# Ledger of designs, part 110: designed miniproteins, single chains, continued (5)

Each design is a single chain, and the fold is of that chain. pLDDT is the mean over its residues in the fold that is shown.

## One batch from the design tools (miniprotein)

Design m19818
Fold by ESMFold2-Fast:
Structure m19818 (fold): chain A 70 residues (1-70)
Amino acid sequence: MEEVKSFEEIEKIAKEEGVDIRTVRAALGLGKEFKLTPETLFRLHLLVDKNKSGKITKEELKAFLKRLKE
């Protein structure tokens, strides 16, 4: 599985899944800014309830985005 390593990858995947990046930022509590920091990564792990290994895969991110659309 490919690991998500950058904000740019997150933005690309969100666009591919049809999720507005502003919605993603709001869900992460970032408002106007989105940077892949340890704090943002920790929030992603809390929201993506499947992998707590310290890595976020593309599949986990897609699952999170799909839930976010609900």
Scores: mean pLDDT 64

Design m19819
Fold by ESMFold2-Fast:
Structure m19819 (fold): chain A 60 residues (1-60)
Amino acid sequence: GPILAQAKVMFPAVDEKHLSLKTGDKVLILEEVDPLTVLAQLVGSGKTGYVPKSWLEIIK
C-alpha cells in the first residue's frame, strides 16, 4: 500500500512528469521506480509525478 511522506524542501518540477512540492507538502509514495526516485501523489490535489527520495521524509 502507499506510504505517507512529507517534503523536506521545495522541489520544483523540471517537466510535466515530475511533481512540484513545497516544504511540508504531504505525499503518498505509490511506487519506488529506482533507488533514487519514487512515483508519488500529492495529498489533497491528487496530482502524481516523480520525486527524488532524498527530498522526502517518511511519516510514521
Scores: mean pLDDT 78

Design m19820
Fold by ESMFold2-Fast:
Formats: structure tokens, C-alpha cells, sequence
Structure m19820 (fold): chain A 88 residues (1-88)
């Protein structure tokens, strides 16, 4: 449905914006404490992504649309994870 497609588009936008924010914070991290806070924020982002994908499935989103959302989110989460690892 067009409403579910719009929800996926908004989900992707938020995930990309959050990933950019965390990636930039990782590049500017100055000490171990800041890196540890970013690891905590990444875990919260992963939990939020999982909850939102579960919501899309519960709302009856087509499997292809759910897979598109999942793959996009996993790619964004991987970018954040790699940036945090480089900051260690």
C-alpha cells in the first residue's frame, strides 16, 4: 500500500540521518568514554530498527518491502559499526 511505502521511506530517512550523526560523532571521538557512549547509541539504534521492522510486518507490509527496509537498515548500521571500530 502507498501508506506502507511512505512509512518505509520515512524509516529509511530516519535510519540514514541517525547513521550519519553517529558516524560523524565516531570520526570526532576523542577518548574511550565517547566511543563507549557511541557503542551504546548503536545498540539502541539496532533495537529501534528491529522494533520498526516488526511494526511494518505487523501492519501487513509485503515481504519484498520488509526485506528492502531490513537490507537498507543493515547497510546503515554496518557503516556506523565500522566507524566506531576505526575510532577504537
Amino acid sequence: SSELEALVARFKQVVEEDAKTLTNQAKNAKNKKEVEELEKQLELMRQSVEAQIAMLEALGAAPALVEEARRFAEEQLKKVEEAIEEAK
Scores: mean pLDDT 89

Design m19821
Fold by ESMFold2-Fast:
Structure m19821 (fold): chain A 78 residues (1-78)
Amino acid sequence: SPEREEEEIERAIELRFDAYDLDGDGVITREELRAVLESTGPVSDETIDALLKHYDKNGDGVVTREEFREVMREQIAK
């Protein structure tokens, strides 16, 4: 059913968000994003800034669960 599929998508998005939310505070900061990305290899400030602009549509310097969910749903819907 569509409702069940939406629930599975939401769970996948929440799991991915939790992987980035290192402090468990419900937002992804620039520092948390850097820490996760640097765990897999070195990243430039330009790369982090580009990713933040992609997720942080209001420019406040953090990615909320709502903003992350919105972007991820857009990517999954393609």
Scores: mean pLDDT 69

Design m19822
Fold by ESMFold2-Fast:
Structure m19822 (fold): chain A 94 residues (1-94)
Amino acid sequence: SHHEQVIEEILELVERGFLRAYLLATEEKDVAAARAELERTLAEVERIAREHGLEDDPLIQEVIALLRETIALFEEDPEAALRRFAARMRELSR
């Protein structure tokens, strides 16, 4: 369905944003840039969800909540926050 296609696009966007943030935090060691990348990813996910009426979708709500939690915890330990995010996303995709 169209909604299924948009959900797949959101999940792909999240994966790309996560990977970029992970590389920025671990290889470049630019915590501010990594956080900004996660914030941009969250903003784009929220925009797409709103435009397509997916704000009440349970999976999208969980992904948005997880992104917000990861951003909130990011400054304390960026690598641990990103590893937690990856583990939780794997649980959602199983």
Scores: mean pLDDT 87

Design m19823
Fold by ESMFold2-Fast:
Structure m19823 (fold): chain A 61 residues (1-61)
Amino acid sequence: TEAVKEAIARIAREAGLDDIVVERLVQTVDTEGVEAGRESTLAAVPAERREEARRRLDEAE
């Protein structure tokens, strides 16, 4: 759980998302679960970064 939250925050920040959005994505893990947090993160990052983001989230399991 914690590793996934750290991965989400790092991916979102590297994608240039605002800190408010980053915090919201991390909170989604606590509220809706790990899969929802991953899905929300992938939807929020630019399409160019989605494949890299997906791989990093898989590795953070």
Scores: mean pLDDT 79

Design m19824
Fold by ESMFold2-Fast:
Formats: C-alpha cells, sequence, structure tokens
Structure m19824 (fold): chain A 108 residues (1-108)
C-alpha cells in the first residue's frame, strides 16, 4: 500500500495571506506515480485575490507513507507566492517528489 499526504500551511504577513490546501491519496499498489495540481490562493492587503497553480508529482517504488508539508508565503500583488516544501517519510520508503509552479499568479 502507498499513501501520499500533502499538508498545506497558510501564512499572513504585511504582503497579505497565502494559503495552500491539504490533500491525501491512498492506493493498494506498492508502486505508484501520481501527478496533481494544487492551487495556492494569495489575498493581498487590499483584498485582491490571486491564484497560482503548482504541479506535484510523487513516485513511490515500494509502498509506504510520505507526507509533504507545503508552506506558502504572500509576495507582491500579482507575483507568485513563495513556496517552501518539506518531505517526511518512514525509514526504507523510496520516494521521488517533484514540485513545479505550473503558472504564475493570476487575479481570481
Amino acid sequence: MAKVKIKGTSTTDANGTASVSSFEYESEKDEVEIEFDLVITQTAADGTTYSTTIRVKVKLKKGGEVEIHLTATATAPGAPPQLRSEVKKSDGVEVEVEIVSATGAVKA
């Protein structure tokens, strides 16, 4: 069995609020390759909302559990948010993680 957990953390500072959603995926297979889009929402101090899409690809080769912690921080209005990632896995879990920003920030 393979399980992928994405834990999103929101931050608020002088540039506004940035939030990223949490997501869970579970499979009975030991070898799993999944690719999915996550939307980061940024709200500027003036209340204007922007959305940035990130693409997350996760490959597990021998089953197990992986937890990916994503923290988004607001930047200037209309600019993409700053993203920090931390990968947590159990001993012996073979995992490959690729996180790419698929698009820049766009007004929602």
Scores: mean pLDDT 74

Design m19825
Fold by ESMFold2-Fast:
Structure m19825 (fold): chain A 57 residues (1-57)
Amino acid sequence: SNVELAVRVARHLLEKKGIPSEKATRQDVVEALEELGIKVSSKELDEIYAILQTLYT
């Protein structure tokens, strides 16, 4: 689910780059997905980014 992907991206950004989810940009999400080897559509990317902006650290 896109929620599970958003949580995985948030964890990756925090643990590998020190970026908390509330400060992450759309480009940070793109780079995290590339580093995790996950390919998504532009619509899925927008949904993941929207979910990530609502997550708490």
Scores: mean pLDDT 81

Design m19826
Fold by ESMFold2-Fast:
Structure m19826 (fold): chain A 93 residues (1-93)
Amino acid sequence: MDEEIDEANYQGAKEGKEEAEKIAKEIPDKEEQRRKIKELVRELIEKAAKEKDPVKKAYLAGKAMGLLDQALELGLISEDEYAELKLELILAT
């Protein structure tokens, strides 16, 4: 079960990173890319907060982190925005 939680978190993070890269490639407006990523992260935080299954919760949390990490790497969010959303995720999970 612990290994399933770790694997779910890892898979979520991978998918979150891929989704952020897709948004950056498909949406030409950088501000719209920022808005979409922040919207998806907040949606995942809300879903994770409500999720009772620890494996699914870990997957959702991982996906939010993957989106945040890639958005920061792509320069789509600031370090302050990254820290704020990461704190919201930690408090929700």
Scores: mean pLDDT 85

Design m19827
Fold by ESMFold2-Fast:
Structure m19827 (fold): chain A 92 residues (1-92)
Amino acid sequence: MKYRVTITGASDETIDKIVELIKKYGKILKEVRTPTGVSLLVEATDEQIEKMVEGIKSLGEVLKEIKTPNGISLVLKFADGSVAKVTIEKVE
């Protein structure tokens, strides 16, 4: 299955840590970086997405978690003081 992962608000170092964790559990098909964040197209199973979400939650303090039928949005505070929003949405 394919998922879109969007990361905004984090430092480049923190984004790279999240991307490495995504690579551990899924296959990155496309990566688009902008000054405001990163958008990834990822191929993964539902079980791999669950492990990816738990891994991302372990990287920082979870300030907000929003679950939808098609995905999850997390707001995380990291040790460097940056606050990131990570959204994982099913696209297929």
Scores: mean pLDDT 82

Design m19828
Fold by ESMFold2-Fast:
Structure m19828 (fold): chain A 58 residues (1-58)
Amino acid sequence: MNDEAYQIMADTFSELTGDDKSVIYDKLKNSSDAQIEAFLEELRRLGKLDVVEEIKKA
């Protein structure tokens, strides 16, 4: 997964949780492929299908 995809995920989860983007970015960058897929599934559950599409295109 490239840096652009991590940035999009970090921005989205930062807005949802109120946590600092840098903290979320570091957590995502150190996550396994299975954990990343779980985060993408959570975004789908929240109706963020457009965000998931942007992440896949990055």
Scores: mean pLDDT 80

Design m19829
Fold by ESMFold2-Fast:
Structure m19829 (fold): chain A 80 residues (1-80)
Amino acid sequence: SAATMRELMERVVEEVKRTAPPEVARAVELAVEGQRALAAGDEARAAALAAELEALPEEVLRRANELALEIGEKLREEAL
């Protein structure tokens, strides 16, 4: 369900904040919050968050995506 997916995304953000460098954790937070804004139909917020995310270094974005997928997979397996 959408609520379960949001809970999983929140847990990914918390885990990234504990284990990742601050700049990588911020990239994950921006991406997750951007998805929430899009789901809520808040186009202005989604656009602002996307612009902030695009301003980050490419390597930070790449690492954030890799780490979020890795942690997300582990948490999904634990929940199941």
Scores: mean pLDDT 77

Design m19830
Fold by ESMFold2-Fast:
Structure m19830 (fold): chain A 68 residues (1-68)
Amino acid sequence: MSPEESALLQEVLNWLAGLAKEYKAGKISLEEVKKRIEEYLAEARKTVPEHVAEVLERVARWFLDELE
């Protein structure tokens, strides 16, 4: 993984951690978390290489499973 790809992954993980904190604090619903992730992935698919988008989709799926 390139330095740029690693930096993007760290930013995504930090963003997801923020979403988890808001969800656990009762500030957002699980539906809102899913919506924000879907919107992010749609934008990422336009700007990142396909293999990076696939990694992000797998990370997002794993993250959502952890919130259940």
Scores: mean pLDDT 79

Design m19831
Fold by ESMFold2-Fast:
Structure m19831 (fold): chain A 112 residues (1-112)
Amino acid sequence: IDPSLLREAKEELERASRLVGEALRSSMEEATSLLGEAGKLTGRAIELLKEAGADGFIIGLGETARDLVGEARDLAVLAKDYGLTEEARRLGEEARNMLEAASGMVGSELSS
């Protein structure tokens, strides 16, 4: 396992988590942009985890987080027209929790 790539992946996951948290406090228009950026950072983190030789479970958490960020973004796009703001925020919260879990697991690997 490459600890330098793991540190970079952890930083990307933490940044993605912060952007999702910011999206949860923003308008749906701003949330859509922030969630798009978070999804991009999560994708970058997944590739870094794969390059580092991270555990498949940790990679799987990252992939699940990316999917949830994508779903939250899709609902944020529809939220203003269909009243789906609560659903978009719930998926965003689940995505944030998954990003935090993935980041924590990477941190545990770095501490071992």
Scores: mean pLDDT 84

Design m19832
Fold by ESMFold2-Fast:
Structure m19832 (fold): chain A 69 residues (1-69)
Amino acid sequence: EEEKKKKEEQTELIQEYLAEIVDELVKNNDSFPIEEAQKYIGEKLLEKMKEEGVDKDFIDKIEEGIKSV
């Protein structure tokens, strides 16, 4: 039960990070190819998670997902 709450909070944070990164990308770059935008968003998300001190194991999983895109 406690573990579920912590995971849910982590997911919420990631959702916020993604929304913030996407919004800033769209605001500053009105014409970005989708492939380039996805790479940029993924890299920024990874950097933000590292800066916030998210566990390396979790970061590695996200990085694998990004490479699959």
Scores: mean pLDDT 70

Design m19833
Fold by ESMFold2-Fast:
Structure m19833 (fold): chain A 87 residues (1-87)
Amino acid sequence: APLSLEEFAERVLELMEENKVPEEVKERVKELLEQALRHYKEGTEEAIEKAERAVLEAVSLLLDTFDRQGNQEAAERVVELATELGR
């Protein structure tokens, strides 16, 4: 089954806790995921597009963070989660 946006958010929060992500990055990712969930629940085409943009920004920020840390395993997990969400 495709990963739901709510499940994606939960897995991302878990990944950030396990991988020593800086607090500023955690707060920004949480904000972006909360925005994405709100927009997705609105169910309009414009709202879904805003949700997708918020998810892409969160993914980009996490990939940059894990790349700077040299944490390839966590970076690969972010890509896996984003791929499962996009099914």
Scores: mean pLDDT 86

Design m19834
Fold by ESMFold2-Fast:
Structure m19834 (fold): chain A 68 residues (1-68)
Amino acid sequence: GVEEKRRKMGEGLKEALLKEGVSEETAERAQELVEKGDIEGLRELAETLENPAAQLLVEIAIKELESL
């Protein structure tokens, strides 16, 4: 279902953010926001990220969530 897809997306985003040097706390927050489908929370989180690659990963997750 949609919840299972969100969970897998959240896990993938967390792992990708950690590889880009994002803190564990911030990566876990991104995972929670994806699992909840919180698009606005993800946009706010992206604005706090200094790494352009990490920002892009969050933007991709937002677009994927909007397609569910």
Scores: mean pLDDT 85

Design m19835
Fold by ESMFold2-Fast:
Structure m19835 (fold): chain A 84 residues (1-84)
Amino acid sequence: AAAEVEARIAELRERYRALAAELRELGAAGVSDERFRETLLEASTLGVALGIGLVTDQLPQEVIDEARARGAAIRAELAALLAA
């Protein structure tokens, strides 16, 4: 169980790094707000799940609430894996 949870956390950290790189590319390319916001929400979701926190403090409260709710769900899944 513990080794499985560690492997899942490592996978989520890799995804977080990939999303952070994508956000940098999208910002540099001047991509639309919708695409940038989707990637930012996904990165913030993983950041919350991993205990890293939100990517930025400039997010609307609704987006912060959604990222926290999604992150809490991922955290609950990891807790269930640890208990198995």
Scores: mean pLDDT 76

Design m19836
Fold by ESMFold2-Fast:
Structure m19836 (fold): chain A 75 residues (1-75)
Amino acid sequence: SSELRLLGLMLRARHLGRRLYIERHEDSTHLQLEGEPEVVTLPRTLSDETIERLARAADLELEREGNRFVLTPRE
């Protein structure tokens, strides 16, 4: 599922000590891990509640700017 895919990338970001960038669109969610050129496209829009809940579970600090989210490892 898109939620599990996002959680997996969040956990990877946490383990690597890198930021995860999320850009939300009307029908999709784009994910990019810091230092990697590939953009992962999820074929659905994820809610703020889902993104915030998963970020908390992955121990990532969340910054939001409109439809853009930056998830940063706390250390």
Scores: mean pLDDT 86

Design m19837
Fold by ESMFold2-Fast:
Structure m19837 (fold): chain A 100 residues (1-100)
Amino acid sequence: SMEELLEELEELLEGLKLALEKLKQAIADGNSEMAESVRIAALGMLGEIARILEEMGEYDEAAWVREVIARMQSASHEEFAELLEETIERVEEIIEKLKE
């Protein structure tokens, strides 16, 4: 149902926020192994968000998330964190609109 898909999006958003905090800490600590691990987890969650948005008929929003994923794959850890922060803000806005 749309309600179940929305709940799954909210859970993934919480996961992305945690991933961003962990990534910022890994960058500050110079922990490249942790940064790489967090990046893989964040990319997986973003892929699930895109899939859910497609299932909801939000094709333009899903396409935007997939473009961000592509940019993230070649980004530095700092650039990845900036893109992730921007993506979190946009996903929050999408969720708010879907609740209307």
Scores: mean pLDDT 91

Design m19838
Fold by ESMFold2-Fast:
Structure m19838 (fold): chain A 68 residues (1-68)
Amino acid sequence: AAVDAAAERAQKLADEYPEFGIEFRSLAEGLRRAAADPETGVAQGAALIASMDRLEKLARERRKKEEE
């Protein structure tokens, strides 16, 4: 659960933060692969979600610096 939603979120973040588009698209692909794997996908998905959260925070902080 949640891995499919995380993959969709990563894709939307790639569109919202094109400066990190390659990184977010790679995360979206990894999350989609994890969602398709019933054995190890949950653990792999959790790690990718954590990476996505860190990258989103970095993207937001950089956008804020550009705004001010």
Scores: mean pLDDT 79

Design m19839
Fold by ESMFold2-Fast:
Structure m19839 (fold): chain A 73 residues (1-73)
Amino acid sequence: MSSADLKVLQELDSQINDLLDRINSYREFGRRHPQWRDRTDRIISSLNRRLDQLNSARDRLLSEIRERERKRA
């Protein structure tokens, strides 16, 4: 794995972790404030969609790294 690949993976992992923390915070808020449940659910759904995009980008990058390693062998 190159230094550049590692840096991009670390950046994606950081963004994914930040997003997961935000989702957990909204889940806790919605649990404590039932009157805001619909609003928090909509926000969580939006954040989950973003999480799926980041996971897809990470999986694509990992596949590219694996293909480069395979060609090097």
Scores: mean pLDDT 82

Design m19840
Fold by ESMFold2-Fast:
Structure m19840 (fold): chain A 84 residues (1-84)
Amino acid sequence: MIEEILERAREIYTKLAEKNNEPMSLAEAAVELVRRLITEFNLGELIEKLLDAIENKDYEKALEIEEEIRKRMEEIFKKLGLLK
């Protein structure tokens, strides 16, 4: 299942990089970030919802999910004493 999510992410971010004339290395970096969010931070459900929103061009929903991911990461950083 993780490999399927990562393959979807690769396809989406590759197309976005091409569409926005960004380097392919940025798409690869995004896929590696997604891998870490799934494997180290257990955010697989949020990532799947994010990819679904992007594929459906529901950018408002995608932004809401990105904000939720950001909040989860902030909580982890606070637990590590890096943020108050």
Scores: mean pLDDT 78

Design m19841
Fold by ESMFold2-Fast:
Structure m19841 (fold): chain A 93 residues (1-93)
Amino acid sequence: EEFTLKELAEKAGLDLSRVNEVIEQIKKIREDALKGDPLAKETLDRVAEILFEAMKKVKEYLDKGDIEKAKQILESAIDEVERLFAEYERRKA
């Protein structure tokens, strides 16, 4: 069955406040992309690729009982996504 980013973060012991901020930023950039912003679409495509690959690996490590490795992978992905958000905001301004 499919797990959401928030469910995987909870299982891996991540800070849910940080994860919620990422989810809200994704929603905001998605609205910009739906309005026809090509930079927003490019940013969302990159974010989706990073999170999809990370969530896949996180699930694999959680299934093996390696919670610490799952947490490290997901934290690294969140760090990268936050860097992309900062780049998007800089280029949009």
Scores: mean pLDDT 83

Design m19842
Fold by ESMFold2-Fast:
Structure m19842 (fold): chain A 100 residues (1-100)
Amino acid sequence: LPSNEEIEKAKKSLLDQLEALIAQSTDPAIVAAAREVMELVERLTEALINKDYETAKELIEELERVAARIRAEFPDDPVARAVLTYLLLAIQWAKEILES
């Protein structure tokens, strides 16, 4: 399992990438979706650090619902596709932590 410090560093890196993507978008709906992903990632990493695995599982399910929504609403937007890529990587990473 990653250390709490490694989880915090991974979170910071992901949030920094999402913030950079938000700066490239002029669509307020895409910005709002990316901000929602950032909030859920912060809550997910807090749950993982606290070993609150039930909350972490619920947040993964919420992130999967957000991913489905972004894919459906913004299929051709390059910023939305980049946000979706980071979101799906975060989901996979969190699932691997829970399976360990």
Scores: mean pLDDT 85

Design m19843
Fold by ESMFold2-Fast:
Structure m19843 (fold): chain A 55 residues (1-55)
Amino acid sequence: PMVRSRGGSVEVGGVTVRVPAGGVYDEELLRQLIMHETGASEAEADAALARLMER
């Protein structure tokens, strides 16, 4: 599903993830990208998405 960014930053697995407000992204692709780049679990990636994205 596509999600819209609230904007901001969050730290996941020791990595700062920053997203500009108003961007539209595929939630599943972002989850996979966060997990791959940070080594975080799916739950940690979901928590990051919940903080950064509307929904």
Scores: mean pLDDT 76

Design m19844
Fold by ESMFold2-Fast:
Order: sequence, then C-alpha cells, then structure tokens
Structure m19844 (fold): chain A 101 residues (1-101)
Amino acid sequence: MSFEEIVEETIEEIKKVETAEELEEVGDRFVKRMTSWLNSNRSSLSPRQLTIALLMVIAAGSEIWLAARMVKKGKITLEEAKERAIRELRLLGEQLQRLFS
C-alpha cells in the first residue's frame, strides 16, 4: 500500500460522507492510516522526511476536523466541508510526492 492509495481512498470515502460526524471519523481514520504507513516506512525515510511528513499529515487531518466542526456550527455546508477536505488531501499528496522525491 502506498501513501497515494491512502489519500485516494480517503477522498473516495469523503465523497460518500452524509454527516459532519462521518467526516470527522474519516479524518481520524486518515491520520491513523497515514501515521501507520509512515511508521512502517520509517527505515526508508530520513528523520527530516518523517518529521515533515508527520506534521503535514496532522495539518491535513486538522483541516478535515475543522471543516466538520464548521458544518456543526452552521458556518458552511457539508458539501463545502467535503470540497475543502478533498482539496487539503490533494495538496498533501502533492507535498508528500515532492518530499519523498
């Protein structure tokens, strides 16, 4: 399993989300899957790559959680939250691709 596959599968999960609570659960699962992947590939990554990747993953997860919270507060629609979450995941995929190059 590649990090690209985790990102793509998470984007597909987000598209199927019907509630803010489900969006939060997808965010939690994404962070757990990515941190597990980073730990499994730790020996292939420099300490700098691992640290930056972990921070990027936490930042993306935090944005997904923030988007879900904004839906709960009536500040944005669920569709807007899903679009924001997908955008953050696509940016993360591009950033990780550059980091691991």
Scores: mean pLDDT 89

Design m19845
Fold by ESMFold2-Fast:
Structure m19845 (fold): chain A 86 residues (1-86)
Amino acid sequence: MSLLPEVGEEAIRAATRAAVRATGESLPPAIGGALAVLGSAIHATLAGRPLDEEKFREAARIAEEGTGEKAGEKNLEAARLAGEAA
């Protein structure tokens, strides 16, 4: 279902927000993207779903590049692709 990637992205964002609250500070965008990718991998593993490795690797690459002018956009793109991979 096309809704599954959106649900995955929301779950990753919720996990990232929980981590930010737990540390008591805002995470830099690059770290937020990396945590979103990691969260998606953990979620996919726990759900027993096949992982689209190519999309997941691309999401990880975009998250690692999530600095500078488009850091926010890159982090959202990374989360979306990671959700699709799951």
Scores: mean pLDDT 56

Design m19846
Fold by ESMFold2-Fast:
Structure m19846 (fold): chain A 82 residues (1-82)
Amino acid sequence: SNALEAALEAQYPAVRERFPDGFERAEKRILEALKKSNLIIPEKDYERVARLVATHLLLYLGREPSDEEIDLAIKSVINLFS
């Protein structure tokens, strides 16, 4: 959804400021998983998708995510592009 993407892009800076460590960990794990999944997506889109998914996850939780919660988000995203 373009509306959801726009909302997440708008919220991204605030989420990253509030949860810098959890955001960095989530974004990194999501990005590495997307690259490893051999999806036919340009590199710039992997980074954007990882940022948006991390932003959505942290907004949903309102706290630092566990590795298990990040892995569930990764599975959902990969399934959308498979």
Scores: mean pLDDT 83

Design m19847
Fold by ESMFold2-Fast:
Structure m19847 (fold): chain A 77 residues (1-77)
Amino acid sequence: SEEEEARKLMEEGNEALGEGDYEKAKKLYEEAEEKGKSFPNIKKAAEHNKLAVEYNEAGDIEGGVEHARLGQEYLEK
């Protein structure tokens, strides 16, 4: 299903983020957002995780942590 595909893309994005591959993580989260567009909680989770990467790239670690937390909350709904 599109929901399962979006969740898998989120997991792959999280793996890339853990590896420090910010470009790959962001791309995977963008794909998860597109696949999850009909699932509001998945879409919001992907948007927040993408922002977490962007904040980390900009050196705003606090902003990155907050957006990652919000992304996890939405994904668990």
Scores: mean pLDDT 84

Design m19848
Fold by ESMFold2-Fast:
Structure m19848 (fold): chain A 70 residues (1-70)
Amino acid sequence: MEYAEEARRLALELGASPAAAENVGLEIRRYVEEHPDASEEELRKLAEETARRVAAVEAQGRAERAAQRA
């Protein structure tokens, strides 16, 4: 299975925006291209960690964007 798509889905479930989730998918896809011998376990862990990190960063970014929008 494509771990990029799984990471994207997980990011959405964790509350990330669709745009942030797409970025998660792109990051995992790039990692797979750069590390074609990476294990499925490594890819799964990376997908989970990246999704969680991006969701957390976006929550912070929303506060900053709201301030700039004003």
Scores: mean pLDDT 76

Design m19849
Fold by ESMFold2-Fast:
Structure m19849 (fold): chain A 92 residues (1-92)
Amino acid sequence: LKEELAKPENVERLYEAVKALGFDIPKEIIEKLVRGELTEEEFNKLSDDEKIALYAALNSLTPGAAKIMYDIYKLFGGKPAVEALKKLVKES
């Protein structure tokens, strides 16, 4: 994964963006995802809404933009967002 995205500052930004969407996803899970270390088992323990929130945060890195992206993904059923996030998990 990109070294820049794995920086502590960017992991904090992802965590705060997800939290602003109303989800408390462990920071360790977010860190593993951006480092390409998240297992499929760990990924499958997340709800679809949490997966959509993570994908929205990854594509925006700010709480405001993440909310807009999350609302868009939810409006279109969220399945494309979940499948896209799953592909990032499997690259590790």
Scores: mean pLDDT 75

Design m19850
Fold by ESMFold2-Fast:
Formats: C-alpha cells, sequence, structure tokens
Structure m19850 (fold): chain A 94 residues (1-94)
C-alpha cells in the first residue's frame, strides 16, 4: 500500500511538472490548430515532447530510482521514437 501511494505521488509530480513546463507551448498549439497551420502544429508537438523529456531527465538526475518518473520518461521517449519515423514516412509520401 505505502509503496503504491509513493509511486502514484511520483507519477503525479512528474505529470504536474510537464504540464507547467509545456503550458505556453500548448496555448500556441491550440492557436496553430485553430488557424489550420499544420507545419507549426507539428513543430509545437515536437517541442512539447522535447520539453517533457528534459523535465523528466532533470527529475531523474535528482532521483534516479524514482519509479513513477522512470515510467513516464520511458512512455514519453517511446512516443518520440515512434512519432519521428512516422513523420519521416509522411514527408517521404508528400
Amino acid sequence: MDELEEFLRSGSAASDAISKATSDLRQQLRQAQQQGDVATYVQLQDQITDTSLKVLEDMLAKNPDDLGTRFFYAMVKAIKDHTKPSLEMAQALL
């Protein structure tokens, strides 16, 4: 029970830190979406992912054994690694 609560708190802290760090970028993303600017939207999505990874890397540098933060880092990194090949494939089809 106590270990699960600690894991959930660590995950919540990582999620909150990402939300705070990406707030301005997410506002710009909504504006690009409303304007139909696909190129800017894609660039902002990549910046949000990169900012999230930096936040998580900084948290892991301070607490390398934080299971919640390690889990979120692995998830965000997997999204980045999967998204990049998909974008390269989409550009090759255009």
Scores: mean pLDDT 71

Design m19851
Fold by ESMFold2-Fast:
Structure m19851 (fold): chain A 93 residues (1-93)
Amino acid sequence: SMERLEKVLLTDEYAERFVENLLELYKKNGGDLEKAKENTKKLTQAMVDYHGVEVTRKVLERIREVAARLPPEKAAIVLPLIEAGLEVVEENE
């Protein structure tokens, strides 16, 4: 059920791990933010296809809230990636 899925995905622990994964994605792309955005959009589309648009939006909104509490240098990387993901969510609504 959606309620069980939300209990796993809508946690600060999940959001913090997702943030770490986005920072690693950025590093893996050699600091290319545009390439990291492309990869985040593909990941978000897969999440929409598997979990649905509503759950994916809620997950990304929570990750955005966690990311806003990061040091400015990390927030400057993660927040644009989350916004790119939210663009995919909007396109699927």
Scores: mean pLDDT 84

Design m19852
Fold by ESMFold2-Fast:
Structure m19852 (fold): chain A 86 residues (1-86)
Amino acid sequence: AAAVRELMRRLLDKIEEDLKKGEYYKIVGTVVGRQPLPGEVRGEESAGRKTIVEQTPEGLVVAMDLEKVPKEEAEKSIEEARAQLA
């Protein structure tokens, strides 16, 4: 539980770094697992979608599926996700 929240926070930090670069994404899904799936390295770039991943040394993996959106939608998505972690 606590480890999952910590990984989610790291993923949100990455999305905020993309926001600072002018790359606007919203979170469309979150997956929790034990190991990264083969071929799911940093997702596929098709139709403005990608997946970002964080993991622990113990092998816990959290992945977030992202979709390109306008800046306002990206900002709302990040704010809402941070509120869910509080």
Scores: mean pLDDT 73

